# Designs tried in a protein design run: designed miniproteins, single chains. Part 113

Each design is a single chain, and the fold is of that chain. pLDDT is the mean over its residues in the fold that is shown.

## One batch from the design tools (miniprotein)

Design m3948
Fold by ESMFold2-Fast:
Structure m3948 (fold): chain A 71 residues (1-71)
Amino acid sequence: AEEEAKKLIEETAKEVEKMVKEGASSAQIREVVLKAHEKLRELFKDDEEKYKEYVKELDRAVKQAYLNALS
């Protein structure tokens, strides 16, 4: 589950960076991020603390992807 969460976060961040570089709308990017949140919930359905931890990691990774795309 944790390895899957880390891979999901990495893949989501890469997708967001690509979308920002390609000029995707904030709404389209938000849909991708929300889908990643849902997948994290499925991975940690029985572990609220890990879900919250990985959601925070996802948020940080997405913010970094924006910075990378705009550099």
Scores: mean pLDDT 83

Design m3949
Fold by ESMFold2-Fast:
Structure m3949 (fold): chain A 58 residues (1-58)
Amino acid sequence: MSEEQLQRGVKIAKELMETEGLSVRDAANRAAEQLEKEYGIKLSDEDVDLIVIALEGL
C-alpha cells in the first residue's frame, strides 16, 4: 500500500479501537477492509501487518 493509505488505515484503526473497543489486530483488519472499499484496492495480509506494526509503534 502507499504511505497515504497506511496513514489512513492507522487513523481508521485507532478510531475503531476507541469507539468499538477492538483489539489492534481486529481494528487493523477492519481498517484494511474499509481501505479496500474506499480506494477500490485489495490488501494482503502483509499490508494488514504494516497497520498493526504502525499502531504498536505508537
Scores: mean pLDDT 83

Design m3950
Fold by ESMFold2-Fast:
Structure m3950 (fold): chain A 89 residues (1-89)
Amino acid sequence: DEEKEKEFLELSKKYGISPDVSTLTDETVKKIIEELKKLAAKYPELVEKVIPLLEEGKLKEAEYEFLKWAEENNIPVFGGLTTVEANLA
């Protein structure tokens, strides 16, 4: 979807994130999932939407849903998924 791609690029620019999340290592993805699971009680909708995408290897879609969730909840998430611990914990 070209419209979602443009929105993702704008959000990535706003929060200082590389739009190419395919460079994330499996170890980094596992760490992100662990940090998100710690937030399940506080942010159950975030965990429900983002963790399945990360587990499926849909890293770009996971980042997009995370940034969109953060915008809707007025939470600044500079650095995106790689900074979940710094931004939400």
Scores: mean pLDDT 73

Design m3951
Fold by ESMFold2-Fast:
Order: structure tokens, then C-alpha cells, then sequence
Structure m3951 (fold): chain A 119 residues (1-119)
């Protein structure tokens, strides 16, 4: 799992660097989906609860976000990927009950706007 996650993070960062802003958002969405699948598969194998699986997803996304923020070249594509990952991390916190209903609703509205931009 960890090696597979690290390889996905490295590939994601490299692809975002070469992408336009709309493609960067698509790459971020695909990356999040793949991380979710890996975390769920590991959780199913180990009979882990839903919150343990969510915590693994959150940790992997935070690791990717840190790598993007530390990237030496700032681009619109990197900024879009950072924004999307930050919103998804906040959405996971909302699911865990760590945010107010008002904050959770704002995060969902922002994610819906990004999904419209991608499609």
C-alpha cells in the first residue's frame, strides 16, 4: 500500500506539472479516486472500520498536498490541484464530523463548482 501510494503521488505531481488547469483538476479527481480504491481495498483485507479507511485517504491526500505546495515552480495547474485537494481534505473532515453543517455545505458547493469546470 505505502509504496503504491508514494508511486501514485509522484506520478500525479509529474502529470500536474505538465498539464493545463482543467486537466490538472481531472488528474486530481482521478488521483483521489485511485487513493480511495487503494485505502478501501486495504481496509477490506484488514477488516478496518470506515473511519480508519477515511484517515488513510486523508493522510495520503495531505502528503500529496505537501508535495504540491513545496514544488519549486508555481503554476496555475499546481494552484488548481492544491485548491481541489484542500477542498477534498475538508470534505473528509466534514464526513468525520469535524466541521459545522454550514462549513460542510460551503465545501460541497465549492466542489460542485469545480466538477462543473472539469465537465
Amino acid sequence: MEKEIEELIEKFIEEVEKSDPKEALKLAREFIEEIGKIAQKEGDKNKEDFYTVLERVEEALKRALERLKKHPVKSESLEKAIEYLELVIKHIKAIKGELSKEEADEIREKLDKIDDEIE
Scores: mean pLDDT 83

Design m3952
Fold by ESMFold2-Fast:
Structure m3952 (fold): chain A 77 residues (1-77)
Amino acid sequence: SLDEFIKKFKELYEKHKDEVDRIAAELGIPEELRDEYVASAFALGLDPFGPRGQRRWALEFVKNYAPTSKKLAEKLK
């Protein structure tokens, strides 16, 4: 459910905040879009902290296809 997703997102983000910042920097994601990246990847059933290939695919997918990642997609164009 959406509530379960939101709860899991918050728990995961707080646990991995420093790792999110590092991975986002590697992928060229601005700080203001990092929460949106993690939330979008999670909504798509992807692990934002998984293997580099999965993280890269998740980014490309949200950039081009996910409405919730529109701000991220526009920033990365």
Scores: mean pLDDT 60

Design m3953
Fold by ESMFold2-Fast:
Structure m3953 (fold): chain A 105 residues (1-105)
Amino acid sequence: SEKRREIARQAIIIESGATMLVMKMFLDKNTSKEVREKAYEVMGLASQLVKDIIENHASKEEVLKQANKIKAGLEELKKVAPEKFHPAIDKLLEQVEELIKIIEE
């Protein structure tokens, strides 16, 4: 129960961060369509994770699988994103690693 609240809280932090990154990329005139689409995909994965934890009672195994998908998406996004967004992507990667750590404890 308490562990489930910690997992939910961390997932919400990740979703919030991904949403802010998408907004910053959308407002940046030099961000390509490819980068925006990859950021949107990551945001979608984060939103689905929150929904699955809160509404669908996702197991720790399913949450871990989704967290690893978000991590892979962020790593792919970092490869194509302008360097100015790398600190925000790195912070999101750190937040996903923290989620994985909470699940594995």
Scores: mean pLDDT 89

Design m3954
Fold by ESMFold2-Fast:
Structure m3954 (fold): chain A 83 residues (1-83)
Amino acid sequence: MKLSEEEIEKEIEAAEKALPVLEEEIEKETDPVKRASLASATAVWLASLDFVAESEGASEEQKERARELAERAREIFRRALEK
């Protein structure tokens, strides 16, 4: 994908805002299949953002933020699989 620095910034800001809400939603989900699915989708989304930021036009600060978001999403996914 060809994203400008401005587009990457908007995606990171959207992710930073959305992640706490998604984490709460995942923690409140009682169906283990739905919980795993939501957590997996979140992890894939933020891993994709991290990949794009590392590959194209992002500042070092943006790359660091995208990586932190991806790592946080992986931890949420791991926790969502606990029984």
Scores: mean pLDDT 81

Design m3955
Fold by ESMFold2-Fast:
Structure m3955 (fold): chain A 62 residues (1-62)
Amino acid sequence: FSEEQIKKAGEAGKKAEEAGVRATIATGDASVGQAAGNKVIEEAAKELGLTPEQVKEAARLY
């Protein structure tokens, strides 16, 4: 991964966690929270030219 990909993946990971928590609190459903978080990761993957799995790996390096 490039340093830019790692940084953006890390930012996306944090945003995904925040979105998941907010959706879970708003709906009372943890599965909705997981879906919200996954959507953020998928959008970041498309922007970075990575798979969602690679975004999660790059985020751990951040």
Scores: mean pLDDT 79

Design m3956
Fold by ESMFold2-Fast:
Structure m3956 (fold): chain A 97 residues (1-97)
Amino acid sequence: SKLEEELREILSQIPVEVLEQLIQAYYDSNQDLYLFGGVATQLLSPELVAQIDKLLDQVEDKAAFWKTFLELLLEVAREKREQLSEETQERLEKLEE
């Protein structure tokens, strides 16, 4: 979908250290998508937040948006697994169980 393509472009701009913080935030949120969404906007650059806000304005279901964001985030994290810290790799493995 167009949303997934635009989210993939946003995710490609996220540095590895911020990817690790986002994975940690989701783990710490006990997998609550609304709590995760709120923390994610605090961890991302203002430029990326502006892009996300523009996409959020186009969707009716904010939880479904953050679920798609998270699914793509975890996909990108798996592709970059070798660049992640051992702690982040362990958290990623627990989220895949």
Scores: mean pLDDT 80

Design m3957
Fold by ESMFold2-Fast:
Structure m3957 (fold): chain A 92 residues (1-92)
Amino acid sequence: EIKKLEEELEKLLEEFKKVLEEIAKSPEKDEKLTEKGIELLAKAAFLQIQILKLTNPEEAERIVKEIENNDNPDPNSAAIAEKVRELLKKAE
């Protein structure tokens, strides 16, 4: 159901904002907080893809192919893409 996916996405984005605030308050914990942030962003991206599959399947397929072929130079972006690929495999 699209509404449930949208609600879940909104909650994940709010959790991500809290992680950013926590990083600002506790820089010494950045490693673990960064990992949590990557996981939240990957889940948010996955939910966006699920919503797109229901509303615009062609765009969803384009994004999935882009993630599969992406060799991100940034380690955080690469980690997010890897987590999204893992979630996509589990969803089939």
Scores: mean pLDDT 73

Design m3958
Fold by ESMFold2-Fast:
Parts: sequence; structure tokens; C-alpha cells
Structure m3958 (fold): chain A 74 residues (1-74)
Amino acid sequence: IEELTEKVKKAVETASKLSEAEQQTVLGAMRRELAEVLGEEVAEKVYNAAREGLKAGDPEKAKEEVEKILREAE
């Protein structure tokens, strides 16, 4: 979980520096990986939190939200 959390936070930070098309690719890959490990429902929650934070221009808040979701999911 801790390793996945760091990987997700890194994906969000990377996506924040990319175009919208590239963000979709990075976040989509992250979602698929999370679905395999934690299930589709958790992966969708993390994906939505990351997208909302990035749309708001607040990648740090997005990272905090995804970390919270992942800690609750275990």
C-alpha cells in the first residue's frame, strides 16, 4: 500500500506537468494498475480524485486525497 501510494502520488505530480492527453495516458495506466491490486472501485475513486485536483490546478491537494483513499482501502 505504501509503495502504491508513493507511485500514485508520483503519477499525479507527473501528470500535472503534462498536456491533457498525456495526463489521460498516465492516469489511465495508474488506474489499471490499482484495479489489479485493490479492485476497480478503489481505482476509480483514486482516478477521480486525481483528475478533480488536477482540473482545479492543485496537484498537492490531489495527492493528499489519493493518499487518504488508499489508506482507507488497504
Scores: mean pLDDT 78

Design m3959
Fold by ESMFold2-Fast:
Structure m3959 (fold): chain A 88 residues (1-88)
Amino acid sequence: AELEQEALELLEEVSALSEKAGELLRAGDYDGAREYLEKVEEKIPELEALAERLRRAGKDELAEQLRQAVEVLRGNIEKGKAHIDAQL
């Protein structure tokens, strides 16, 4: 279904942004890492909106997977930003 494809495509996009943030953190590019963490954070409301749309469509398992992904992403953003602030 289009909604499921949209959710999977957004997850792939956000995962790529998160991976890039991690790469920049390891390279010591803290300004670049912060920029990519902010890009991930900007996508979180869209993931949450898709999770609610999936739940309303009866796709509870995929909706819960998106909710869990959001929780992990929020934790990674918080930890990443805290690490950057400690280094600068």
Scores: mean pLDDT 85

Design m3960
Fold by ESMFold2-Fast:
Structure m3960 (fold): chain A 96 residues (1-96)
Amino acid sequence: SLLYDYVNSLIKEGKYDEALKVLERALAKRPDDAFLHYLLGQVYYKKGEYEKAIEHYKRAAELDPSIKPIAYRNLAKAYRKAGKFEEADELEKKAS
């Protein structure tokens, strides 16, 4: 995906707000795209906005069960950063 490569390039450069604008425009056209929610989760996690990362990782897993294992691993990491250790432990059991 050209969008994936571009967003990953922005993340590597620390251009998180630019990545969010790109993803929000894409999401406005495709609101139920699981992969867009997954990428939003990654950008918010890199920004330290862990609650927003949690919301988007959950939505990604709900929309596409095929990405559920990777979404759950990243969701567990976001829960730990947010201090939600019980939720993280339960997800790590599901991702195993």
Scores: mean pLDDT 85

Design m3961
Fold by ESMFold2-Fast:
Structure m3961 (fold): chain A 63 residues (1-63)
Amino acid sequence: MSLREIAEMFGVSQATVSRARRLLLERLAAGEPIRGSEIAREIGISTETAQKLATLLVVEGLV
């Protein structure tokens, strides 16, 4: 699944999905925990959307 398809699924821009993916990768590389609420705050989306987006990125192997 592409970042564009994920963006269309959640009704957000590709830039938003790319920023969420980068944030997750940075936190994973640093060994730091990250929650959907933190992604929501940083990216400016709802907590529900952020949690679903983070889960999908992990399941699709994009992080």
Scores: mean pLDDT 78

Design m3962
Fold by ESMFold2-Fast:
Structure m3962 (fold): chain A 113 residues (1-113)
Amino acid sequence: ELMKFTEEELKELEEKLKELERKGVSREERLNELLKLLSKFRKEKGRKPGLAELIQGRAAQLVLAGAANEEVLRAVGEELLRLGAEEEEVERGLKDELTLAELLLRLEIEEAK
């Protein structure tokens, strides 16, 4: 369901991470650049979905089915924990959009290895 990296894609990702660290870009810019790179890789693999897309899609389905916000947040949090997130980072992510996006990116990268 989620993509897996090739050796070449892992190398390209590593080089991009080093470039962004050297430049000292903002958290927002770093996130945008990495999401752009992952989107390129997903398209090359027949348009595999990203983790954020899968989580957002599931949350949207729950909302459309009449689930309360608390139920949706619980379901998202449980999935992030299953993917290896720490409880404290899930709590912070559910309270801050940028932190959540960074967490989803990290989990997708770890899963794709």
Scores: mean pLDDT 81

Design m3963
Fold by ESMFold2-Fast:
Structure m3963 (fold): chain A 60 residues (1-60)
Amino acid sequence: LGEGERLLLWKLVAETAEFVAEISKNPELAAQDRAGAERARAEIDRLVKEHPEYKPVVER
């Protein structure tokens, strides 16, 4: 997989975890999903710093 595809996968993971955290009535599960989303966003930031040409892919 290319870096653009990996960025899209990390974005999907982050957005899904953020969504599940928002709708979850269980605060422990919401905290775990939020932490997962933050880790995914950190990976996106790292990849964008290494490959700034993919920044528009993340913004979509």
Scores: mean pLDDT 77

Design m3964
Fold by ESMFold2-Fast:
Structure m3964 (fold): chain A 87 residues (1-87)
Amino acid sequence: MASNKISVLLGAMASVGVPESAALELFSILSSEPTVSNQAISDLSDALKNKDATAARAAFTALRSEVSPSHHAKLDKLEKIVLNALA
């Protein structure tokens, strides 16, 4: 279970001003997906800690490839919210 990595991601999202509702929605998606790697979650956390929008987009692309297609629309919405917080 990737719970420790997801908790680190929640902290990183809060540190860059991502709304709590969006952070919890991403947590819900990642917690429900057995195919999501700890590496993809860590890459997104590191991108947010470094305030690197390019790395964050790459990390969301990786997450999108690892999650079920049913979650793609929500991930696309969450990517926009996260990138707006980094701008």
Scores: mean pLDDT 81

Design m3965
Fold by ESMFold2-Fast:
Structure m3965 (fold): chain A 56 residues (1-56)
Amino acid sequence: SLEEIKKKIGEVLAEYLRDLEKGFTLPHDEAVKAFERAIELSKEYDKLVAEYNKAK
C-alpha cells in the first residue's frame, strides 16, 4: 500500500541520516563503513521514492 511505502521511506531515511552522522563523527575506518552503508541506503531510498511516485 501507499502507506507501507511511505513508512519504509521514513525508516530508510532515518538509517541513512544516522549513518551519515557516524561517517562524520567516528574514526576513519568506522566512518568508511558508515558511508558505505549510507550509499546503499541512498539507493534503496531512491527506489522507494520512485515506487511511491508510481503508486500515487
Scores: mean pLDDT 86

Design m3966
Fold by ESMFold2-Fast:
Structure m3966 (fold): chain A 92 residues (1-92)
Amino acid sequence: MALLEEILANHTEEELEEASARYLAYLKELVAFLEENKDLPEEEREELLKKWVEEHGKEFEEALLYTRALLVLGKGEAAREALAFLRAVSAR
């Protein structure tokens, strides 16, 4: 991806690792949010999820892009933890 080269040119490995830690934190927050609201009607859950995405979506997307950059390099402990967390949540 052209964007990957731009990210790698403008950020240190440490900055990308910090972003990966934020991405993992957002993933855990989103899962907790969904669990807290699982007993609500589907329509109400969708409206709450829309609000969460409006409030955090830009930061979440940016953190995801930086996490993906580290994963492509085969680096980043937080990036690997985020990937493992996603796999665990998806494997129900």
Scores: mean pLDDT 75

Design m3967
Fold by ESMFold2-Fast:
Structure m3967 (fold): chain A 77 residues (1-77)
Amino acid sequence: MDPPQVILLEGKYEVGGKLRDETHLVVLTSTKDQEVLDQLKKEIDEIFKNHKIDRVSIYGEEESSEKLREHIEKLKK
């Protein structure tokens, strides 16, 4: 089983009409199993408990490239 790809993104993100400097963690995974996705989210929270992360996103393999592109584009605005 290939390990999930973890990407740290930093940039300006628009929330409620205001630009904020945010750190986002993106996980790309080939699994469609919701139980595995829930477990990954818990492990991320535990691993990065001392790291300031504003948002976490988990994308499935089929959506990963498109969702990652959209996410990067939102942060670069």
Scores: mean pLDDT 68

Design m3968
Fold by ESMFold2-Fast:
Structure m3968 (fold): chain A 84 residues (1-84)
Amino acid sequence: EEDDIRVGEILKKLGLLEEVLAHQAAGRQAEAAGDWDAVRAHVERILKLLEEAYKKSKNEEDKELLKKRLEQIRAEVEAWLAAR
């Protein structure tokens, strides 16, 4: 999505993009394997990386995009847990 592309550029600028993408990929593999403890650990790491990006950003537009992405990920996690 458009917001995901913009967030990716912010993370790349801060040197955090590759670590976020690695945890996203590992989290999807853990989900496919039914390893929910591993899924939670990868999601928590992604959230910490996005919070770090938020703290390091000086641009209000970048901060708003990062905040929106953090809220989206938290909502997705809650939806996944509620689907049981």
Scores: mean pLDDT 79

Design m3969
Fold by ESMFold2-Fast:
Structure m3969 (fold): chain A 80 residues (1-80)
Amino acid sequence: SADDLLAQMDKLVEEFEGELKKLVKDNASLEEIDKLTKKYMKEFMALFNQMPAEYVSKAIGAMLRMIGLATEAKIEVRRK
């Protein structure tokens, strides 16, 4: 169902945030952050492409959060 897809997206975003925070604390390279982001974005887009039109706005919110998290992680490791 669409609610199941949204729950999977939320879980994916939470897992992504957790892994990004670990990479940032470990002073990982920008390349490692990009590889992690690419992996999670690919999984996210597979779920997004299955989303019915009426739920697209909620799915876009989760996507923007992932993009923001990746951007913040890159800024933070560059600062270190």
Scores: mean pLDDT 84

Design m3970
Fold by ESMFold2-Fast:
Structure m3970 (fold): chain A 94 residues (1-94)
Amino acid sequence: GSPSSASGPNPAAVKPTEKGPVRVIYVTLPELTPEQRAELEAQLAHAAADFGDTVYLVDDDPEQVREALEKAERDAKENPRVATVIVYRPLPPP
């Protein structure tokens, strides 16, 4: 892509980057089968598309959550829409 130098290297320089239109939701569900997980992901993608939002479904893993947050922040900066990260936590065995 062609580089578009609009405002320079550091627009604002006050680090508001960590506070964007990115939402984090934690959900606790029983351990899902691969089929159920794929269905849930498809449902979330369908709902997000209907509202024009972006949704990321990740496991409760610090690395996966961080990566999803970075992708959501980048996407939110490039596109004027809300990005939501859903962190899935399996219920512990009894």
Scores: mean pLDDT 70

Design m3971
Fold by ESMFold2-Fast:
Structure m3971 (fold): chain A 55 residues (1-55)
Amino acid sequence: SAARARLSPETAARVEAAARAAVGGSLDTQALADELGVSTHTVTAIAKEAVLAAA
């Protein structure tokens, strides 16, 4: 995805791991965006892609 391509592989992997860990709970996208220095839109896009890939 374009959102993933704009991030370092490490940052993308961190978002994907957090999204997978949050399956069954809520992901705090704002806190994760603040931690990683990226937009909430970027976190949400990657999190959705990670959940879809896991399905």
Scores: mean pLDDT 70

Design m3972
Fold by ESMFold2-Fast:
Structure m3972 (fold): chain A 71 residues (1-71)
Amino acid sequence: SFEDILQQMVEEMLKLYEELSADPSLSDFEILSLLQQRAVELANSQPGLTPEQRRQLVIEVVNVVMDKLES
């Protein structure tokens, strides 16, 4: 389902954030740019989604990840 895909992508993004945050050479801007790139790549890899659903998935994944990182 869309929610299952969203949850899996959020887990992958949080794992990537932990890896990127361990690198002291990366700025916050570079980390956010890499996270956005990864979200697009993951959405594009999902079968059976329309272009509108892929766009919505990227938006929702990024929002959920950002909310979790602000806590």
Scores: mean pLDDT 82

Design m3973
Fold by ESMFold2-Fast:
Structure m3973 (fold): chain A 55 residues (1-55)
Amino acid sequence: SMEELRAEVDRLLATHPLDEAQARAGELIASVPDEAERLEMTRYFAERLAARQAA
């Protein structure tokens, strides 16, 4: 589900160095078969990444 994908992105950003988190999240998002869901996940990832960098 989209909620599970968002939770996994949050986990990756919380538990990995930034470079590794970006690579892993990118692979996860690229594996999503639905184009609209990939776009939503890409936007979510960008927002969460910005929040981490601002903290």
Scores: mean pLDDT 82

Design m3974
Fold by ESMFold2-Fast:
Structure m3974 (fold): chain A 86 residues (1-86)
Amino acid sequence: SMEEKKKEAKEKLEKFKKGVEELEKLAEELVKQGKIQLAIDGYKQAIGLAEKLLKEYGKYLSEEEIKEIKELIKKLEEKIEELKKL
């Protein structure tokens, strides 16, 4: 049903957001250890997952939720560019 798909989309978005928060903490520790490329690769993977979420569930998400995912992608891209400068 449409309601089941909307609920699934929202749950996947929330899990993804929590995963990004955990990734940011792990990436900070990786950077402290000089493992910058591993931190970059992690953020690139997260961007790919966000893009997949938009493609598979975008039609079941609100405009605000879609905007949130796009802002998150932009934030992760900015983090990658800052890490590349190190």
Scores: mean pLDDT 89

Design m3975
Fold by ESMFold2-Fast:
Formats: sequence, C-alpha cells, structure tokens
Structure m3975 (fold): chain A 63 residues (1-63)
Amino acid sequence: ASEVELEAARRDAFDALTAAGVPRADADDEAKRVRDGLASTPAAQRQAALDAYLKIRAPVLTA
C-alpha cells in the first residue's frame, strides 16, 4: 500500500482506540504498531486485519 493508505489506517486505528477509551499515548503507540503490521499485510487483507485487531485489542488496552 501507499504511504497515504498506511497513514490513513494509522489515523483510523488511533481514532477507534481513543473512542474506545484508550489513553492518547497508548493509542498513538498501538496505532503505529498497527500501521507497521499492515505495511507487511497484502492490500486485500488489510481492512479485515485492522478490524479484527481493533476488536481484540481495544478491550485489553482499556482494562
């Protein structure tokens, strides 16, 4: 994916995590981790991988 696509995914992850109540600093670190993971993920699987990740990780990060 392009840099623009990866940056959009990072912002979407950050927004979703902060909306779920994750502290900003933790959300920023986790969003960067998601972006790095998605950079190696085939484009067709990126949206599904992001959705699955956020569904699993947001509850852990808000605990």
Scores: mean pLDDT 71

Design m3976
Fold by ESMFold2-Fast:
Structure m3976 (fold): chain A 62 residues (1-62)
Amino acid sequence: MEERTLKDIIGVELVDGKQMKVTAIDAETGERVTLVVDAAKSAPAIDKALETGEPATLTVAA
Protein backbone atom coordinates (compact mmCIF):
# COMPACT_ATOMS: atom_id res chain seq x y z
CA MET A 1 0.00 0.00 0.00
CA GLU A 2 1.20 3.54 -0.79
CA GLU A 3 1.54 6.20 1.94
CA ARG A 4 0.91 9.87 1.17
CA THR A 5 1.65 12.85 3.42
CA LEU A 6 -1.10 15.48 3.31
CA LYS A 7 -1.42 18.89 4.93
CA ASP A 8 -4.37 21.28 5.29
CA ILE A 9 -7.15 18.69 5.26
CA ILE A 10 -10.14 20.25 3.45
CA GLY A 11 -12.69 17.43 3.55
CA VAL A 12 -13.21 13.82 4.67
CA GLU A 13 -16.02 11.54 3.42
CA LEU A 14 -16.67 7.89 4.39
CA VAL A 15 -17.03 5.87 1.16
CA ASP A 16 -17.62 2.15 1.86
CA GLY A 17 -17.21 1.42 5.58
CA LYS A 18 -13.46 0.72 5.26
CA GLN A 19 -12.37 3.60 3.02
CA MET A 20 -12.44 7.39 3.27
CA LYS A 21 -12.25 10.00 0.53
CA VAL A 22 -9.89 12.74 1.73
CA THR A 23 -9.42 16.10 0.01
CA ALA A 24 -6.26 17.92 1.16
CA ILE A 25 -3.08 19.68 0.04
CA ASP A 26 -0.27 17.24 -0.85
CA ALA A 27 2.78 17.97 1.32
CA GLU A 28 5.26 17.08 -1.47
CA THR A 29 3.67 18.95 -4.42
CA GLY A 30 1.58 21.64 -2.66
CA GLU A 31 -1.34 20.71 -4.94
CA ARG A 32 -4.94 20.01 -3.93
CA VAL A 33 -5.51 16.24 -4.14
CA THR A 34 -8.35 13.80 -3.45
CA LEU A 35 -7.33 10.33 -2.27
CA VAL A 36 -9.19 7.20 -1.22
CA VAL A 37 -7.51 5.95 1.97
CA ASP A 38 -7.88 3.04 4.40
CA ALA A 39 -10.22 4.25 7.15
CA ALA A 40 -8.84 2.15 10.04
CA LYS A 41 -5.16 2.99 9.34
CA SER A 42 -5.75 6.64 8.38
CA ALA A 43 -8.41 7.82 10.89
CA PRO A 44 -5.95 8.36 13.82
CA ALA A 45 -3.63 10.42 11.58
CA ILE A 46 -6.56 12.50 10.25
CA ASP A 47 -7.85 13.13 13.79
CA LYS A 48 -4.37 14.25 14.94
CA ALA A 49 -3.94 16.53 11.89
CA LEU A 50 -7.34 18.18 12.49
CA GLU A 51 -6.44 18.70 16.19
CA THR A 52 -2.84 19.95 15.71
CA GLY A 53 -2.77 21.36 12.14
CA GLU A 54 0.28 19.15 11.42
CA PRO A 55 0.74 17.06 8.23
CA ALA A 56 -0.82 13.57 8.24
CA THR A 57 0.62 10.45 6.59
CA LEU A 58 -2.28 8.37 5.24
CA THR A 59 -2.46 4.84 3.81
CA VAL A 60 -3.86 4.91 0.26
CA ALA A 61 -6.47 2.24 -0.51
CA ALA A 62 -5.42 0.00 -3.41
Scores: mean pLDDT 78

Design m3977
Fold by ESMFold2-Fast:
Structure m3977 (fold): chain A 89 residues (1-89)
Amino acid sequence: MLTQEEVDELIARLEELAEKNKDKGYKVTEESRKNILEEFRKLLEEAVKRGDITPEQAERLLAAVERVLKNGITDESQELLLELFEKLK
């Protein structure tokens, strides 16, 4: 189960990787990015409903993921995104 502390740490890690890896790695298409963000948003909505995260944390996570997807996906970013996706289930 994802705790508030784990969510805050994941947000910080995503924001750090987005900035550090700007214009590095690969970029997904605009369509793929929209699809990933839409699926992610649905998982975040369910996590908020369960009380695992706050609405504010959900918005911050979604924004951080969007920045990673726009700036460039490295192996490190991909692993972190998969970890986050798994923990939100």
Scores: mean pLDDT 80

Design m3978
Fold by ESMFold2-Fast:
Structure m3978 (fold): chain A 73 residues (1-73)
Amino acid sequence: MGAERLIAAVEAAAARAVAAGDEVDEAARAAMLELIRSLNPSEAEAAAIEAALAAGDGDALAALTKKVYEKAL
């Protein structure tokens, strides 16, 4: 499922941040993971969000997240 792919991507990003010595806001991370599970994105939507996350493109990530949210309503 697309949600599982995104959860794995977020967990991988958090693990990289910890390895680099960066702080991870566990409350924000938990909220984001719960939101991803709720939205149940498709594989194509998950792939697009994962690519935006990897690129650090916050604007693209926000637009894609909004599109998935609107579709879930």
Scores: mean pLDDT 64

Design m3979
Fold by ESMFold2-Fast:
Structure m3979 (fold): chain A 115 residues (1-115)
Amino acid sequence: MERVEELRARALASPDPREQLTHLNELAGIGIGAIAADDQELYDKVVEALREVREHLRAQGGKYAPLVEAVDSLLEVLETIREQLEKARKAAENGDLTPEDRRVLEGARAVAAQM
């Protein structure tokens, strides 16, 4: 929990765009871990932090457009992973598990086991 707030603050305060991108990638990594652990509260906090950083960068003008696009891409990847994992979990409950759904669930278990 505290780590998300720390990374958000560092992304907003960093004087270096490369350091900003590093902190944004770390936030996305926490988001993936939250999805794998089925931690909706942590996932929502990560998404809020990424959106806040995006709006801050966008307000600073067109020179930050590549970083805004990077945040948009991270948000899209997180949403895609969340939807795929939710679908796989529902398929497992219904007995309709495909080989693709099985790979998604195995990947999530591997990530959760390392957290």
Scores: mean pLDDT 80

Design m3980
Fold by ESMFold2-Fast:
Structure m3980 (fold): chain A 76 residues (1-76)
Amino acid sequence: LIEEIKNMSTAEANEYLRSQGYPLSLSAIAREAGVSQSAVKQAVKIAKAMELAKAGKLSMEEVKKAFGETQKKLIA
């Protein structure tokens, strides 16, 4: 489950954004926010992992271990 999220493709990230009601593609969001497409993709991965943790399908420790460094990098 966490491995599937870590290996999420751009197409899968765009599908997740559509499922959450975003009309814009990953590249359009990156352009609007002034960040890289990789940053938006990582944000989508973190959001999906957090959603699964809230649903009890992942532990918060697994999410922190997998995305802790990425979360720091996105905030900085």
Scores: mean pLDDT 70

Design m3981
Fold by ESMFold2-Fast:
Structure m3981 (fold): chain A 85 residues (1-85)
Amino acid sequence: SEEIKKLIEDLSNPDPEVQLKAIEELKKILEEDFEKLLPFEEEIIKKLKELIENSPDPEVRKKAAELLLELGTHIGLERIKEALK
């Protein structure tokens, strides 16, 4: 998806406003159809971790951490479902 690729690129943008908008949009996609994010799971996780550890903006760090936690919850539920088969 070109939309998701652009949002992942925006996570690396030096402008914290662009990063925050990308986080918000990825969160909306996660809430509406998390399976759309699965092909990009590793890249999203790596970018969010980088923002949490290295971003000078406290709001960016907070929102990245919230999104990573929510993503982990969705991925964990899917892996739990698979383990129960």
Scores: mean pLDDT 81

Design m3982
Fold by ESMFold2-Fast:
Structure m3982 (fold): chain A 83 residues (1-83)
Amino acid sequence: MKKVTEYNIKELLDFFKKNSTYYRGLTRFPDIRERYLKWEDNFLKQNLTGSQVLSLTAEDLTKLPYTDKVIADELLNLLKKNK
C-alpha cells in the first residue's frame, strides 16, 4: 500500500475525505460545505506531495486559499497518524 508521504495532491485530498469523519461531518452543513469545496478546489491546484504537506505547519497551510486552522489541523493530524 502506498504511504501518505508518497501521495500526490489528489490522492492526498481523496485520502483526507475518505478518512476524516470530522471533515465529512462538517461538510453535511450546506454553508460549511460550500466554503470547504472552495478549499478543496484550491488545494488541488497546489503542486504538493504528502511529504511536502507534512513538512508544513498548520500556520503555513492557512496561507493557502480558503484554508482555515480547523482544516489545517485536521489534515496534519490525520496525515501524521498514517505516516
Scores: mean pLDDT 82

